Designed miniproteins, single chains, continued (4). Designs and how they scored, part 41

Each design is a single chain, and the fold is of that chain. pLDDT is the mean over its residues in the fold that is shown.

## One batch from the design tools (miniprotein)

Design m13488
Fold by ESMFold2-Fast:
Structure m13488 (fold): chain A 89 residues (1-89)
Amino acid sequence: PIDPALFPNPREVEASELPAILRSYIDKYGKIVLSAYDAQGNLLLEKTFDKNTTEKEIQDFIDEALAKGARYIVVTTPDGVVLDVFRLV
């Protein structure tokens, strides 16, 4: 498990801003992995998204992550390179 609290200066975002931001990463990198964590660093939800992913699938992931108590969303490449870390406000 990755502790997102160990990442310096995670980007603070509202959940409503995330689908557009995450879509931009898919468009740039072709495939990304989204991992949602609670405030204690427990992995709650993880899913791989590619160029065929719909906006509804991204929104559904965010909604499920929030329902599970997510506070952080980590964006990685499939090979584990961290692209961004978001803290939900």
Scores: mean pLDDT 82

Design m13489
Fold by ESMFold2-Fast:
Structure m13489 (fold): chain A 66 residues (1-66)
Amino acid sequence: GGMEEAVKLVEELREKGLISDEEADAMIKAARAGDGAAVGAGVHELRKRGLISEEEAERILRAAGV
């Protein structure tokens, strides 16, 4: 499902060193709980801090259904 894809995309950001383990774990927990709003809030925060690109953010948001 889309939330499983969102988990994989967040894990890829962690593997690239773009986000911390704590940031990744929080978003992965939200995605596994089906909380698209919390995933969206996490993506927005990462974009605001300049840690991820607009394209990376859009992919996660689409996967999470937000």
Scores: mean pLDDT 85

Design m13490
Fold by ESMFold2-Fast:
Structure m13490 (fold): chain A 53 residues (1-53)
Amino acid sequence: MEKRIRELVERAQELVRERGRALDAGDEEAEAEASERLTRAIEEALAAGLVTP
C-alpha cells in the first residue's frame, strides 16, 4: 500500500502544480480540467481504500 499511496500522492501533486500554473496564467479552462483530474484521482484513491479518513 505504501508504494501505491506514494504514486497517487505524486500524481496528485503533479496535477496541483499544473492547476497552479494554469491559475497563474489565467487559464480558467485548464485550471478546471486539472481540478477535474485531481478530483477523479482522489475518488479512485478513496474507492481503493488508499487514503485514511
Scores: mean pLDDT 73

Design m13491
Fold by ESMFold2-Fast:
Formats: C-alpha cells, sequence, structure tokens
Structure m13491 (fold): chain A 97 residues (1-97)
C-alpha cells in the first residue's frame, strides 16, 4: 500500500537566499526520496502567494508516493533534512484515505 504526501516549501520573495535554499531542498528531497525510499515523485511546481500584509511568498510543491511501511521514517527524515537546510516554513499535507 502506498501513501501520498503533498509537500510545499515556502520562502519570502524578499529573501533570495531563502528562496534558493527552498528550491535546493525540494530538489534534493525528490532525488533522496526516489533513491532511499523507492518513492514516485512528481515534477516540482513553483507558485507565488500574496499575503494580506503585501508580502509575497514563493512556494515549491511536490507530490511524493511512498510505501506505507516507510511513511513514518520518511516524514521524520523529511523534517530533519528541512532543519539541515534551514527550512522553517514547510507544509506537509497528510495522506487522504
Amino acid sequence: MKVIFDITVLADEADPEAVEKARQYIRDLAEWAEKEFGAKVSDIKEVRAYLPDGRVVVGFSIRIEVDESKADEFLKALKEKAKEYGIDNIKVLPPVE
């Protein structure tokens, strides 16, 4: 059985270093998930979100399909890698049954 994760990493557009770290993290996450978990990974989607206070946030979204038996290990490693990259604004949607 497979579990699907929709992952989005957000960075302030005004901070180009944060945007590049977010992009690199999501790319490395995709490669790592395929290699270590045998995951099926979608193409990376880049989006922009406009906040009510006038700030612009850049988002990088990816869908990752992982074997159910590895899902918890994947989530833990995902969050640890985000911390290593300095990514504090990550959204992971839980698998919808």
Scores: mean pLDDT 78

Design m13492
Fold by ESMFold2-Fast:
Formats: structure tokens, C-alpha cells, sequence
Structure m13492 (fold): chain A 72 residues (1-72)
């Protein structure tokens, strides 16, 4: 359902914003933390579908890129 995907899609948007915008490190870290919180909020209760697996993979890849940028 749409309600299942919304937090993951929002997490992806926050991660892209943290990666692509010229923001202070503190703001990038905050966006990363909010994205992780949103993604993890449905972790144990969300059924695994191929679409959801791909979305989770995209989130993890973006998360790694943002973490690298924050850590330099």
C-alpha cells in the first residue's frame, strides 16, 4: 500500500537532499538521522516485496554516500 512506501520514499528524498545540497555538516547529519529513523520505523512490520527490497537498497546506497560526505 502507499502508506507502507511513503516513509521509505521520504527517507530517500532526505538522503538525496543531504547528498546534493551544499549544507552544513550538522544539517546533513540531521537529514541522515531523520532518514534512518523513517526507514527503520517500519523495518520489522513491513512485508518484503521486490519493490521494497530495491527501495531499501537505494536507501542504503544513499546513506553510505551521505555518511562518506559527512566523515569526509
Amino acid sequence: SSSIYIPYEEAKKLLKEALEKDLPEEEKKKLLEEAIKLAESLYEVTPESEELKELKKEIEELKKKVEEKIKK
Scores: mean pLDDT 71

Design m13493
Fold by ESMFold2-Fast:
Structure m13493 (fold): chain A 72 residues (1-72)
Amino acid sequence: SHLEKAREALEAGDLEAALEHAELAFGEALRAGDKAAAAEALEVVAEALRRQGREEEAEAARRRAEELRAEA
């Protein structure tokens, strides 16, 4: 799955690949109406952005993940 590939890339330190796979996983989860999976994908996005020093974007992704998880 794209979420699994995103997590593997994050563990390997490949932040660009982690973002790419997490964004694909997020899009698929939204199309499926799976808010829990969408939140998990955004958590990977937030972590990758944080490691890139993109703190404001990371915080925005984390807040949106929390909102989706609360609605799940």
Scores: mean pLDDT 87

Design m13494
Fold by ESMFold2-Fast:
Structure m13494 (fold): chain A 64 residues (1-64)
Amino acid sequence: SDELLENAINMGKELIDDLMKRLSVEQVREVMEIWLKHLRSEGVPEEVLEKIREELLKYIEEKA
């Protein structure tokens, strides 16, 4: 569980890094929300999604 959470956050950060080179901060947040919606459809629990969202939003804010 913890390892999967860490891996998901790292994947999300890599996605954000790539997207930030081409897209606005607002567009990056939109893509992040679409990705989280996809993870929800794959069966990731809401508590885990909330933790991923919090870490990735913080990461976007720190990079912007």
Scores: mean pLDDT 84

Design m13495
Fold by ESMFold2-Fast:
Structure m13495 (fold): chain A 61 residues (1-61)
Amino acid sequence: MSESEVARLQIAAALGLIAGMDRETLKEIVEKLKDVYPERAEKIIKALDEGNFEEALKLLL
């Protein structure tokens, strides 16, 4: 996965979170990041599962 593709996925997830996209769809986008940043992706998924949207957004940006 290219750095540009990773950046696009991070931006897509952040915009989706701000726009009120459902949690399951957000997790699908974030799971694609596991191939490049597995630890960060897991932390974002955990934040989404805990309803900690502020932390999830900080990890995506």
Scores: mean pLDDT 78

Design m13496
Fold by ESMFold2-Fast:
Structure m13496 (fold): chain A 72 residues (1-72)
Amino acid sequence: AEAIREVLGEEAAENLRKLQEFSRKVRDGTATEEDLKEAREAAKALSTAINRHIHGDDTEPDYVGVFAPPAA
């Protein structure tokens, strides 16, 4: 957890924490649509940070389906 802040920066570590909190809320049955929105933004930002670190650019992976809400 703290190691990601040192390697990828504070913003990436914060986004990882947001994803971990969302995972907990899903498990506890308390996740809301707002939590899902925050998780999507956090996942997108974290992926951009990881890509910059690994590839030296900001090529954004396709995450459009990862946090899609149920079709209901």
Scores: mean pLDDT 66

Design m13497
Fold by ESMFold2-Fast:
Structure m13497 (fold): chain A 66 residues (1-66)
Amino acid sequence: EAEALLEEGKRLAAQGRLDEAIAKYEEAIALDPNYAEAWRALGETLIAAGRRDEGGQYLVKAENLE
């Protein structure tokens, strides 16, 4: 379930487990590629992890999905 994976990712990110959070967001997107919130969460977490170019691109993707 994409929504449950997004929730798990958010919990992991809140714990500072950024790589694990990224993996959960990627799983959510694999289930629902139009899930704007998952793309946004992925982008924000990538930026927090120092992967700014990738994170910025995924934030744009999230905005375009609406």
Scores: mean pLDDT 85

Design m13498
Fold by ESMFold2-Fast:
Structure m13498 (fold): chain A 68 residues (1-68)
Amino acid sequence: SAEIEELKERLKELEKRYLEALEKGDLEAQKEVSEEITRVIRELYAMGLSVEELQEIAKEVKEEVEKE
């Protein structure tokens, strides 16, 4: 669905921001981005995605971010 694809794209942007915050040692940015990631994951779970589907999305997001 379009909503799931939008949330996946948001997770990719958040994962990029999280990795940048880790590299910079920006603890406040790390906390903020981590909280946003948690909210997006909760939205996907509330939409009826299983733990396995969420794990697959997390793996895809990580792989795509690492390749960019």
Scores: mean pLDDT 82

Design m13499
Fold by ESMFold2-Fast:
Order: structure tokens, then C-alpha cells, then sequence
Structure m13499 (fold): chain A 64 residues (1-64)
């Protein structure tokens, strides 16, 4: 996978606190699947943020 484990761990922690563990798990899994499909780390995070608007703010903070 193109996405680092450290980044996925950070994303999960931040999203779980903001949106709950269920959504955090789904968002992280979505990022992993997009990375497997050939999307870059940034593209995967942006795509998940578009599906979950609340997650978009958190994901932008993690990547910045």
C-alpha cells in the first residue's frame, strides 16, 4: 500500500474522537482500498473527505 501505517493510525485516532469508531474504521478502510486501486495518499484522503464532510476537516488537518 502507498499509504503509511503511521498515517492510517493517526487518521483512525482523529476520526474516532471526532466521528466515532465505526466511521473511523470505514474511512480508514476506504483510504486503504483507494490506495490499492492506485490513488495517491492525498487523493484517497480527499475522496473519503468528500463522502464524509465531517471527516474532510479532520483529514485536512492530519495531512497538513
Amino acid sequence: MAVSEALLERVYARLAEALGEELARQAVEGIRKLSEAGFSERQALQAVGLEFPEAREVLEEVIA
Scores: mean pLDDT 77

Design m13500
Fold by ESMFold2-Fast:
Structure m13500 (fold): chain A 60 residues (1-60)
Amino acid sequence: SKEDLKKKLETLEKKKEELKKQIEAYLAKGTAKDLELAKDLQKEVENAEKAIEELRKKIE
C-alpha cells in the first residue's frame, strides 16, 4: 500500500508540473481567453497540491 501511495504521489506531482507549464504558456499569450484558461488550471493545481499534501502525510 505504501508503494501504491508513492506511485499516486508521483502521478499527481507530474500532473501538477504539466498544469504549471500549461498555465505559463497561457499567461505568455496574454489574451483574455488565455487568462481565463490559466485561472481554471490554477484551481486544478491547488486541488492537486491538497491531494499531494494528504498523500505525503499518509506516506510519512
Scores: mean pLDDT 84

Design m13502
Fold by ESMFold2-Fast:
Structure m13502 (fold): chain A 55 residues (1-55)
Amino acid sequence: SAQEQRLRAAYDQLLAGIEELLKQTESDEAERQELIAAERAVLDAEFAEKMGKPL
């Protein structure tokens, strides 16, 4: 549906923004990857709830 397409696009944009911000602010690659993984888990849960199904 159009709503699902918009939600997936919003997810992709938010995740890309988080990754870019962390690339600029966190120089330790291991810590950066842990932070990205934590943010992905939060986004996955929030968007799955909004869509009523997993991404």
Scores: mean pLDDT 80

Design m13503
Fold by ESMFold2-Fast:
Structure m13503 (fold): chain A 82 residues (1-82)
Amino acid sequence: DKELQEKIIELLEKAIKEAEEIYKKAKTEKGKRAAEGAISGLKTSKETVENTPLSKEGAEMALKSTEEGIPIGLEDVRKKAK
């Protein structure tokens, strides 16, 4: 489903921007590495979604997983950046 895939891409782009801000503000090498890894992973996920046709059911599952996964992942990066 194109509309759902576009929503997933939008969420990933927002998460990339947030991870880039964590990277810029990180005061430790551990925090910078964690943010850099998150940026790389999110960019790979975005490329995968852009290049993989999804059924409506597959897109709905991917959207839910993305909505649930992004906050958890970014929270882990923020904890490491402190």
Scores: mean pLDDT 82

Design m13504
Fold by ESMFold2-Fast:
Structure m13504 (fold): chain A 61 residues (1-61)
Amino acid sequence: MKEAEELIKKGEEAFKEGKYVEAAEYYEKAAELYRELGDEEKALEAEINAGLALIKAAIDK
């Protein structure tokens, strides 16, 4: 809901600033909230975005 959507936005902002690890942390928190809400599809989307951010962090170090 609003909290999970805010975490997605914070993840996007962190990603734009090159803070990929922080972006992944925000996306992971959003995924947990979406699971608690029963929104499995959005939880999986957030997990995918977290994984992509971590891959970017590993490559761009």
Scores: mean pLDDT 82

Design m13505
Fold by ESMFold2-Fast:
Structure m13505 (fold): chain A 71 residues (1-71)
Amino acid sequence: SIEDLIEALAELLREKAPEELVEMVARRLLQAYGVSPEEINALSLEELLRRAAELARELGMEDAAKVIEER
């Protein structure tokens, strides 16, 4: 689910996982949310994480949103 992907992304960031893995999960999350592959491919990692944090807040996942934004 989208919530599971948000929690997975937050956990990777808490554990200081490799940037490549963080980017992969962030891309997967936005794709699951309905963002086009073309738009996703144009986003930087910072932009991917910003959008992921916004989505987490929208879903009431405040703690996850803060972890994602803090990176």
Scores: mean pLDDT 85

Design m13506
Fold by ESMFold2-Fast:
Structure m13506 (fold): chain A 92 residues (1-92)
Amino acid sequence: MEKLIEEILEEVRERIEETAKRGGSAEEMISAAARVVFERLDELSLEELERLLEGVKEIIVEIAKEYGLDVEEVEELAERVARQILAYARAR
C-alpha cells in the first residue's frame, strides 16, 4: 500500500514540524512520530512498517537539521524507538 505509507509519512512530517516550531526536543519530535505510527500500526504489514520507519527516520533527520538539533542524538534515539516498535509488532 504505497499510498497508505505516503499518507502516514505526510502526517508524521506535519506532527514533527509542529513540534519543532514550538521548540520541542528531539525526544518530543520522536514521540510525536511514534504516536502516528502506533495509531496506524494495525493497518500495516511488517514489510510496510519497516519501509514506513525508514521514511520516518529520514523526515526526523531533515527537520532536526533545519531546526539546529543534534542530528547524531536524534538519529540514535529514532533508531532505538524504531527497533522497539518493530519488536512490538513482531510479538503480535
Scores: mean pLDDT 82

Design m13507
Fold by ESMFold2-Fast:
Structure m13507 (fold): chain A 90 residues (1-90)
Amino acid sequence: MMEIKVEAPASVAAGAPVTVTVEMSEPGDVGATLLAADGTPVATASLSGASGTVTLTLAGPTTAGEYTVRVAWLGRDGTVLTDEVKVTVT
C-alpha cells in the first residue's frame, strides 16, 4: 500500500522557514507548495527520487495569516498522492 504522511509546524514566525516532513512508504518524487488563504502559491520546494522520510524547507512568508502546505507525491508506478496541513504565520 502506497502512503504518505505529512507533518509541518502548527505555527511559525513571519519570515521563518516552514519545515515540512514527508514520510513515504515507497520511493517517489515529492513537491511541497505553501498556499496563502486565497490559494495563491507563495513558496515551493521539491525533491526527486526521494525515499523514506525527507525534509523540505519552504521559504517563510513575511505576511502573517493562515497558510496551507500542499504536498504531492508521485510514485514510480505513476500513482499520485496528495496531503494538506495548515500552518499559522504570526
Scores: mean pLDDT 83

Design m13508
Fold by ESMFold2-Fast:
Order: structure tokens, then sequence, then C-alpha cells
Structure m13508 (fold): chain A 82 residues (1-82)
């Protein structure tokens, strides 16, 4: 549960543009999660969203990746869709 709460906070921080804090929370989620592989997929998805934001990608594309990270967290998707 602590891993879930940390991952949720990390996604929230990323959506606010607080990227360094988001990565820190998501790395803590990986360490404390009962499923570190799932938590790492969320971390990797948020890292891709951050990279796109820094590269000047459209806000909708960044938001789509953050939404995908959230859906991975709540278990609504097993894999990232195109």
Amino acid sequence: DEGYELALEGIRLASQGKFDEAIKKLEEAVKKSPNPEAAKRILDTVKRAIDLEKAGAEPSKVASLLTAAYLLLVGDIEDLRL
C-alpha cells in the first residue's frame, strides 16, 4: 500500500511539472512496492513523459503518458498501448 501511495503521489507531482520530486517518489515506490516490476513500469512511463515534455512535445502527448502511468497503477491496463 505504501508503494501505491508513493506511485500515486509521483504521478501527481509529474502532472504539476515537479519532475525531480516525481522521480524521487516513484523510485521510493519501486523500493517499497510488493510488485517492484509493476512500479518500475510506472516509473519508466513517467520518465518518458518527462523526456517528451523537456523535448517540447505537445501537452496532449505528455498527458497521455501520465494517464497511461495512472492506468498501470490502478490495474486498468497490463501493457502500454500505442
Scores: mean pLDDT 78

Design m13509
Fold by ESMFold2-Fast:
Structure m13509 (fold): chain A 66 residues (1-66)
Amino acid sequence: EVEEYVRKAREALKAGDYEKAIEYARKALALDPRNLEALKLLMEALIRQGREAEAVALGQAHAAAL
C-alpha cells in the first residue's frame, strides 16, 4: 500500500537510513506516481546522500508528467 511505503520511507529518513528511504519512496511512487509526499521524501533522501542531480532530475520529470 502507498501509505505504508510513505510511512516506512519517512521512518527510514528519520533514522538516517537514506538507502531504505529511497527504496520505500520509490515503491510508493511506483504505486502512485502523483504522490507528492513520496516524491518529497525521495528527493530529500537523495539530497541527504549527496545525489542532488538525481533529485533535481526527478523533480523536473515529475513536473513534466503532471
Scores: mean pLDDT 81

Design m13510
Fold by ESMFold2-Fast:
Structure m13510 (fold): chain A 64 residues (1-64)
Amino acid sequence: MEKDVIAALGEIYLALGKLAMSKGDFEGAIEDYQKAIELFRQAGDEDGVREAEKNLEEAKKKLE
């Protein structure tokens, strides 16, 4: 599988996590952001990893 396809999947999960956040589904957002991080790491997309990690921290903070 091409790295570009894996990075695109990471972007999709990042978008799904943001959608879950807007709906107040913070647990769903955490799961989506964790999947995005994994996919961006597989693709070697360090910028994607950093963005997804920041969004993950915000989602976790909402559950505190």
Scores: mean pLDDT 85

Design m13511
Fold by ESMFold2-Fast:
Structure m13511 (fold): chain A 98 residues (1-98)
Amino acid sequence: MSELEQEALKAYREGKYEEAKELFEKVAKLTEKEPHNPIGTALAYANLAKALVKLGKYEEALKYADKAMEYANKGTGAMKDLVLGRAGYVKKEAEKGK
């Protein structure tokens, strides 16, 4: 799981947004199956939405940013605020691209 997440982040940093999208989708599905990890799932969906913005897939990006916020609201702590901020940023970028 951590290796897959690092591969996804590396792909995103290298501008390989299609690859990053596929890897973040896999991370999100794996974290959804983990008990008591709503923040991890929220972060994966927020990162997926960021990759979708880079690909110009704005409607999909908004959908996954909303999923990220849904999962973040099931958790607590500083990482929740970080995920909500990231999802908010993605929503603003997606709105600009419309």
Scores: mean pLDDT 80

Design m13512
Fold by ESMFold2-Fast:
Structure m13512 (fold): chain A 101 residues (1-101)
Amino acid sequence: SAEDEKKKAELLKEFEEVYERMREDAVETLRRLAREAEREGRLAVARVFRLMAEVAENLLTDPAAAEAAAREAEELGKEDEEAGRWAEIAMGALGKLLAER
């Protein structure tokens, strides 16, 4: 299992709760998670959260930029298992919100 499994579960729960209440702030939530990961030295994970925020922000205005960011996140996930796991979780949560909009 991944390091800090308990912490990841707690962050995911907070992520889901914030997203359910504040869909408008989804991008800000992802950027906040990126800053927390960076402070903990998890640079690949932080980069994935920033890329997911970029996907969310550009999805409606610049689909090409959103696609490029998503592709980079997938590529990072192939080189870093933890980053890939967070990319999957973040994309799943974002997809749920977009489907319920």
Scores: mean pLDDT 73

Design m13513
Fold by ESMFold2-Fast:
Structure m13513 (fold): chain A 65 residues (1-65)
Amino acid sequence: SAEEFLERADEIAARIKAGEITPKQGIDEGVELAREALREGHPDAAMAVLEKIQQAATDVALAAA
């Protein structure tokens, strides 16, 4: 379901914020998740996944500056 993609995106975002994966690794995982959502007919969920992951990666990058 669309909700499952958003839950998985939240898990990736949490791992980025916790420093368990790098921002780049999180973005790569998020892009794959978004492609999966598109294949299953959930384009709005795919866009939301990308926005969640981009925000988490940006927050970590800005905190390091």
Scores: mean pLDDT 85

Design m13514
Fold by ESMFold2-Fast:
Structure m13514 (fold): chain A 55 residues (1-55)
Amino acid sequence: SDELDLAIRRGVAAVAALPPEEQTVENATRILREAGVPEDLAERMAKAIVARRKA
């Protein structure tokens, strides 16, 4: 849905703005959930985002 797409874009942008030392799965999951992403999807996305940034 448009609402979910907007929530994902806002959440991903907010995670990308975090300093490297704060880019944890816990912080990313919380931020994505606060943006409106469902919990299960937020956790999976957070793990993927953090893994890519560590590589």
Scores: mean pLDDT 82

Design m13515
Fold by ESMFold2-Fast:
Structure m13515 (fold): chain A 146 residues (1-146)
Amino acid sequence: DEQRRELEKLLGKALELLNQAEELVKSATESGLKAAEALKEDREKAREYLKKMEGLIKQFVELANQAKSYLLKAAELSTDKEVQKQLLDAADQFSALAGVANETLKRLTEYLEAGDADGMKRVIEQFKKIADGLIKSARENIEKAL
């Protein structure tokens, strides 16, 4: 009974963080697209928007790592092998989210230094598509474990 309540609490925390992750992806994408557009005329303004996106991505990575920690603890508390597998899959989705976010920032910095606004836009659009898909998969795995 106590272990089940702790498991439900950890999953609830992971879902709250997942909702925050969705908002951070939206805000980071908006800042990134503004950076790409600004790069066409004002490199300094583009750097300011990219710096804002970097701050949002840093929050996103910290949140993804925290959600992964909750899911790994929930998996350890689970006596159901199928539920444990679903929670480990969700934890892997959050690891993938953090990796994609960090790789996106590296690529955006390279395209900004190259003056490639279209390259920046393509990277940002790919980030949003991949992040939205991973967030959806993580949500489905957590909800199946409840």
Scores: mean pLDDT 89

Design m13517
Fold by ESMFold2-Fast:
Structure m13517 (fold): chain A 66 residues (1-66)
Amino acid sequence: EAAALRAQAEALLAEARRAIAAGDLDTAHSLLVQAWELVQRLAALGDVATALELAREIGELQREVR
């Protein structure tokens, strides 16, 4: 369960990085929103340390998206 949410969030982050590299900022933004929702679910399950690490990555990528 938590491992599946983590894997999905990591996959969305990888897709967001590719979208940013391609200049598709709208797609990147949508992917980061989806990843953030999964991170919040992960935190609710008690995996706070992993959620904080993923949240940091999301925040960094969001700064690159307008």
Scores: mean pLDDT 81

Design m13518
Fold by ESMFold2-Fast:
Structure m13518 (fold): chain A 70 residues (1-70)
Amino acid sequence: MKTRTLELEAPDSPEQRAALKALVDGLRDAGYITPEGAERLLALMEEHPGARITVTVDEEGNITEVRIEE
């Protein structure tokens, strides 16, 4: 199965949150991640401000693996 890895840093400021939300929305709109996956990713970033989040997604954009480094 084809997969893609996305590496994101969870924002710790309002400006960074807005920018990262726009990035995640763009990935969803481009079909790289599902709407459900995008919501989960945003929730993880909100729960772990400043953390590095690594997500693996399949061909359909479903999250198959998540790693969080705080």
Scores: mean pLDDT 77

Design m13519
Fold by ESMFold2-Fast:
Structure m13519 (fold): chain A 64 residues (1-64)
Amino acid sequence: SMEQEKLEALMEEARRLFLEVMATGSPDQQARASELMIEAMRNRNDLEKLQAVVDELRAILAAG
């Protein structure tokens, strides 16, 4: 379904961004990224929650 495709795309983007934070971020940024990935995994069927995780991971990378 279109919704399932969007959920899969957001989860894939979250994983990509998470790995980038783990490679380039400070220890505090890495800790927050880890918390956000746990939130993504717990809410993998929630479009709004996955979008919020992606947005926060992007903000972490933009701030660094």
Scores: mean pLDDT 88

Design m13520
Fold by ESMFold2-Fast:
Structure m13520 (fold): chain A 61 residues (1-61)
Amino acid sequence: MSEEEAVKELMEKLGWSERQARGALTLLKEVGPELAKKYLIKVGKLSEEQADYVVELYEKL
C-alpha cells in the first residue's frame, strides 16, 4: 500500500482532511503505534476501533 492510498482511505473512512490523515501517519512513524493510538483516542477523539484501523493501515506501508 502506498502512503497516498493510506491517506485517501483515512479521508474516506474517518472523514478527515488530507492534512489530518498525513498528520496521523507521521505521528505513527514518529512515536510508534502504541503511543500514537493513545494520542488518537484521547486527543483525536477517535474510538478504539477507529484508532486500530489507523494503526492497521500504517502497518501496510
Scores: mean pLDDT 81

Design m13521
Fold by ESMFold2-Fast:
Structure m13521 (fold): chain A 76 residues (1-76)
Amino acid sequence: MEELLERLRRVAEEIAALAARAAALQDTDPEETARLEAEARPLEEEARRLAEEALRAGAPLEEVHRALTAPLAAAA
């Protein structure tokens, strides 16, 4: 279970970084923004699967939520 939560945090960190960069570039580089959004999509799918696996493995909902949201809050 710890490995699933660690992987989930890592993927969430990558998503947050891409989202922050895309937001910063929206007005100046729409092509890079689109590329970053495209790169985030498979990571979002992976994060969803990891979250589902962690919940099935008995991870508390709050722990899964924290793994997903803490990187996003830090990047905001």
Scores: mean pLDDT 77

Design m13522
Fold by ESMFold2-Fast:
Structure m13522 (fold): chain A 60 residues (1-60)
Amino acid sequence: DAAAARAAALRERLDAARAGGEAALAQLEARAAADPSEREALEGARRQIARHIAALEAAL
């Protein structure tokens, strides 16, 4: 089923985006803990990752 295959591919991409976003945020949180000037970059990345994941979820 082509529709099921497309849905599976989107779910795999969503899972990868979630895992990648979580790893990126952990790295940025560690940097912000060491250097408070990185805090704005962390908040920006958090919002960007949330928007990207929401867009992928909407595509499902």
Scores: mean pLDDT 83

Design m13523
Fold by ESMFold2-Fast:
Parts: sequence; C-alpha cells; structure tokens
Structure m13523 (fold): chain A 77 residues (1-77)
Amino acid sequence: MNIEHAILLAKAAAKRAEQLGDEELKRLFIEAKEALESGNLDQAIRLLEEAARLAEEKGDKMLKFLARAAKELAEKA
C-alpha cells in the first residue's frame, strides 16, 4: 500500500522532470522508483532525500513535495 503509492509518486515526479528537461532529477526519481520496486527501502529513501534537496535548490516546489511525500510513504513501509 504505502510502497505502491511511493512508486506512483516517484513515477509522476520522473515524468515531470523529463518534461522540464531535468535529466539529473529524472535519473534520481527513476532510480528511487527502481529501488522501491526491488524492496531496497534504504536506498529509495536516500535517493528521494537527494531528489528533494536538488528540487529545492532548483526552486521546483512540486518536485520537492513529490520527493518528500514518496520518502514519507517509504519510511512507513
């Protein structure tokens, strides 16, 4: 349940990053999605935290929100 929602948020964030031409954020969200799908929660949480930091530095409030929401869901799994 929480993991399925985290995967959906990471997928949505990756698509948004791709549409914005942000290859670095796209890569981080794709890697986070793959870590969530493989059950590597510690790696997924780390990648989502990095994505949230990078999104904040770039001023993208939506990507920051999606990264933090996905991280919180992964931490509750």
Scores: mean pLDDT 86

Design m13524
Fold by ESMFold2-Fast:
Structure m13524 (fold): chain A 85 residues (1-85)
Amino acid sequence: KPSKEELDREVQRAIIIISLAVGKIAAEKEGNTEIAEMFDRAIDAVERGDYETAAKLLEELSKKLEGTDFAKVAQRAADIARELA
């Protein structure tokens, strides 16, 4: 059985990926290709285990999405990515 630490890391990784996938779909629906591509790059970084790059990309996304409901999602994902780095 995986350790509690390993399970916590996998849960955090899953939360990030799901959050980013939702953000990407929403950006695509709104026709915001730039934001959708930033979510895609963040997903790629998480999948590669490059949480430091993912956190930086998500902080930039949160800044670009300031004033929208997605800014908080991007910020929370950035916080989790920073914890995993």
Scores: mean pLDDT 79

Design m13525
Fold by ESMFold2-Fast:
Order: structure tokens, then sequence, then C-alpha cells
Structure m13525 (fold): chain A 81 residues (1-81)
């Protein structure tokens, strides 16, 4: 998709921008590509570890990809922040 390509180019120019990784994760989540979504959300939480919304997004991506253990881990992390 044109939007994803634009976001991928933006990330190449701004690799420290947690918001760009989150947006990419959300776009892949909408497309049902849950493992790719989780990978981008992981990059976002690495850059912004105190953001509970990112952990909630990550938990949803892992839940939908069938990784229940990681989904519970990150959901709990979001609730504790």
Amino acid sequence: EERIKKLEEAVKKNPDDADLYRILGLEYLKRGEYEKAAQYFEKAVALRPDDPELYRDLAIAYEKSGNTEKAEEYRKKAEEL
C-alpha cells in the first residue's frame, strides 16, 4: 500500500521516532499481519518504554497472532505503568 511505503520511507529518515513505528504497527494490524504489527510495536516500546498505550497495542498484536503468553505479559505491563 502507498501509505505503508510512505511510512517505511519516513522510518528510514527518522529511525528514533516511536510514533512512526506505532503507526506502521497499526497499519499492519488493520491488514491482519499481526506478527509484523508486533515487530513494529516492539520497536516503538524500545524507544518509548513508559507509554502504556504502546504495550496495549503490542498485547493486542500478540493475542491476534496466537501468542497468548506474550499478550498477557504486555497487557499486565500496560496496566502497571
Scores: mean pLDDT 84

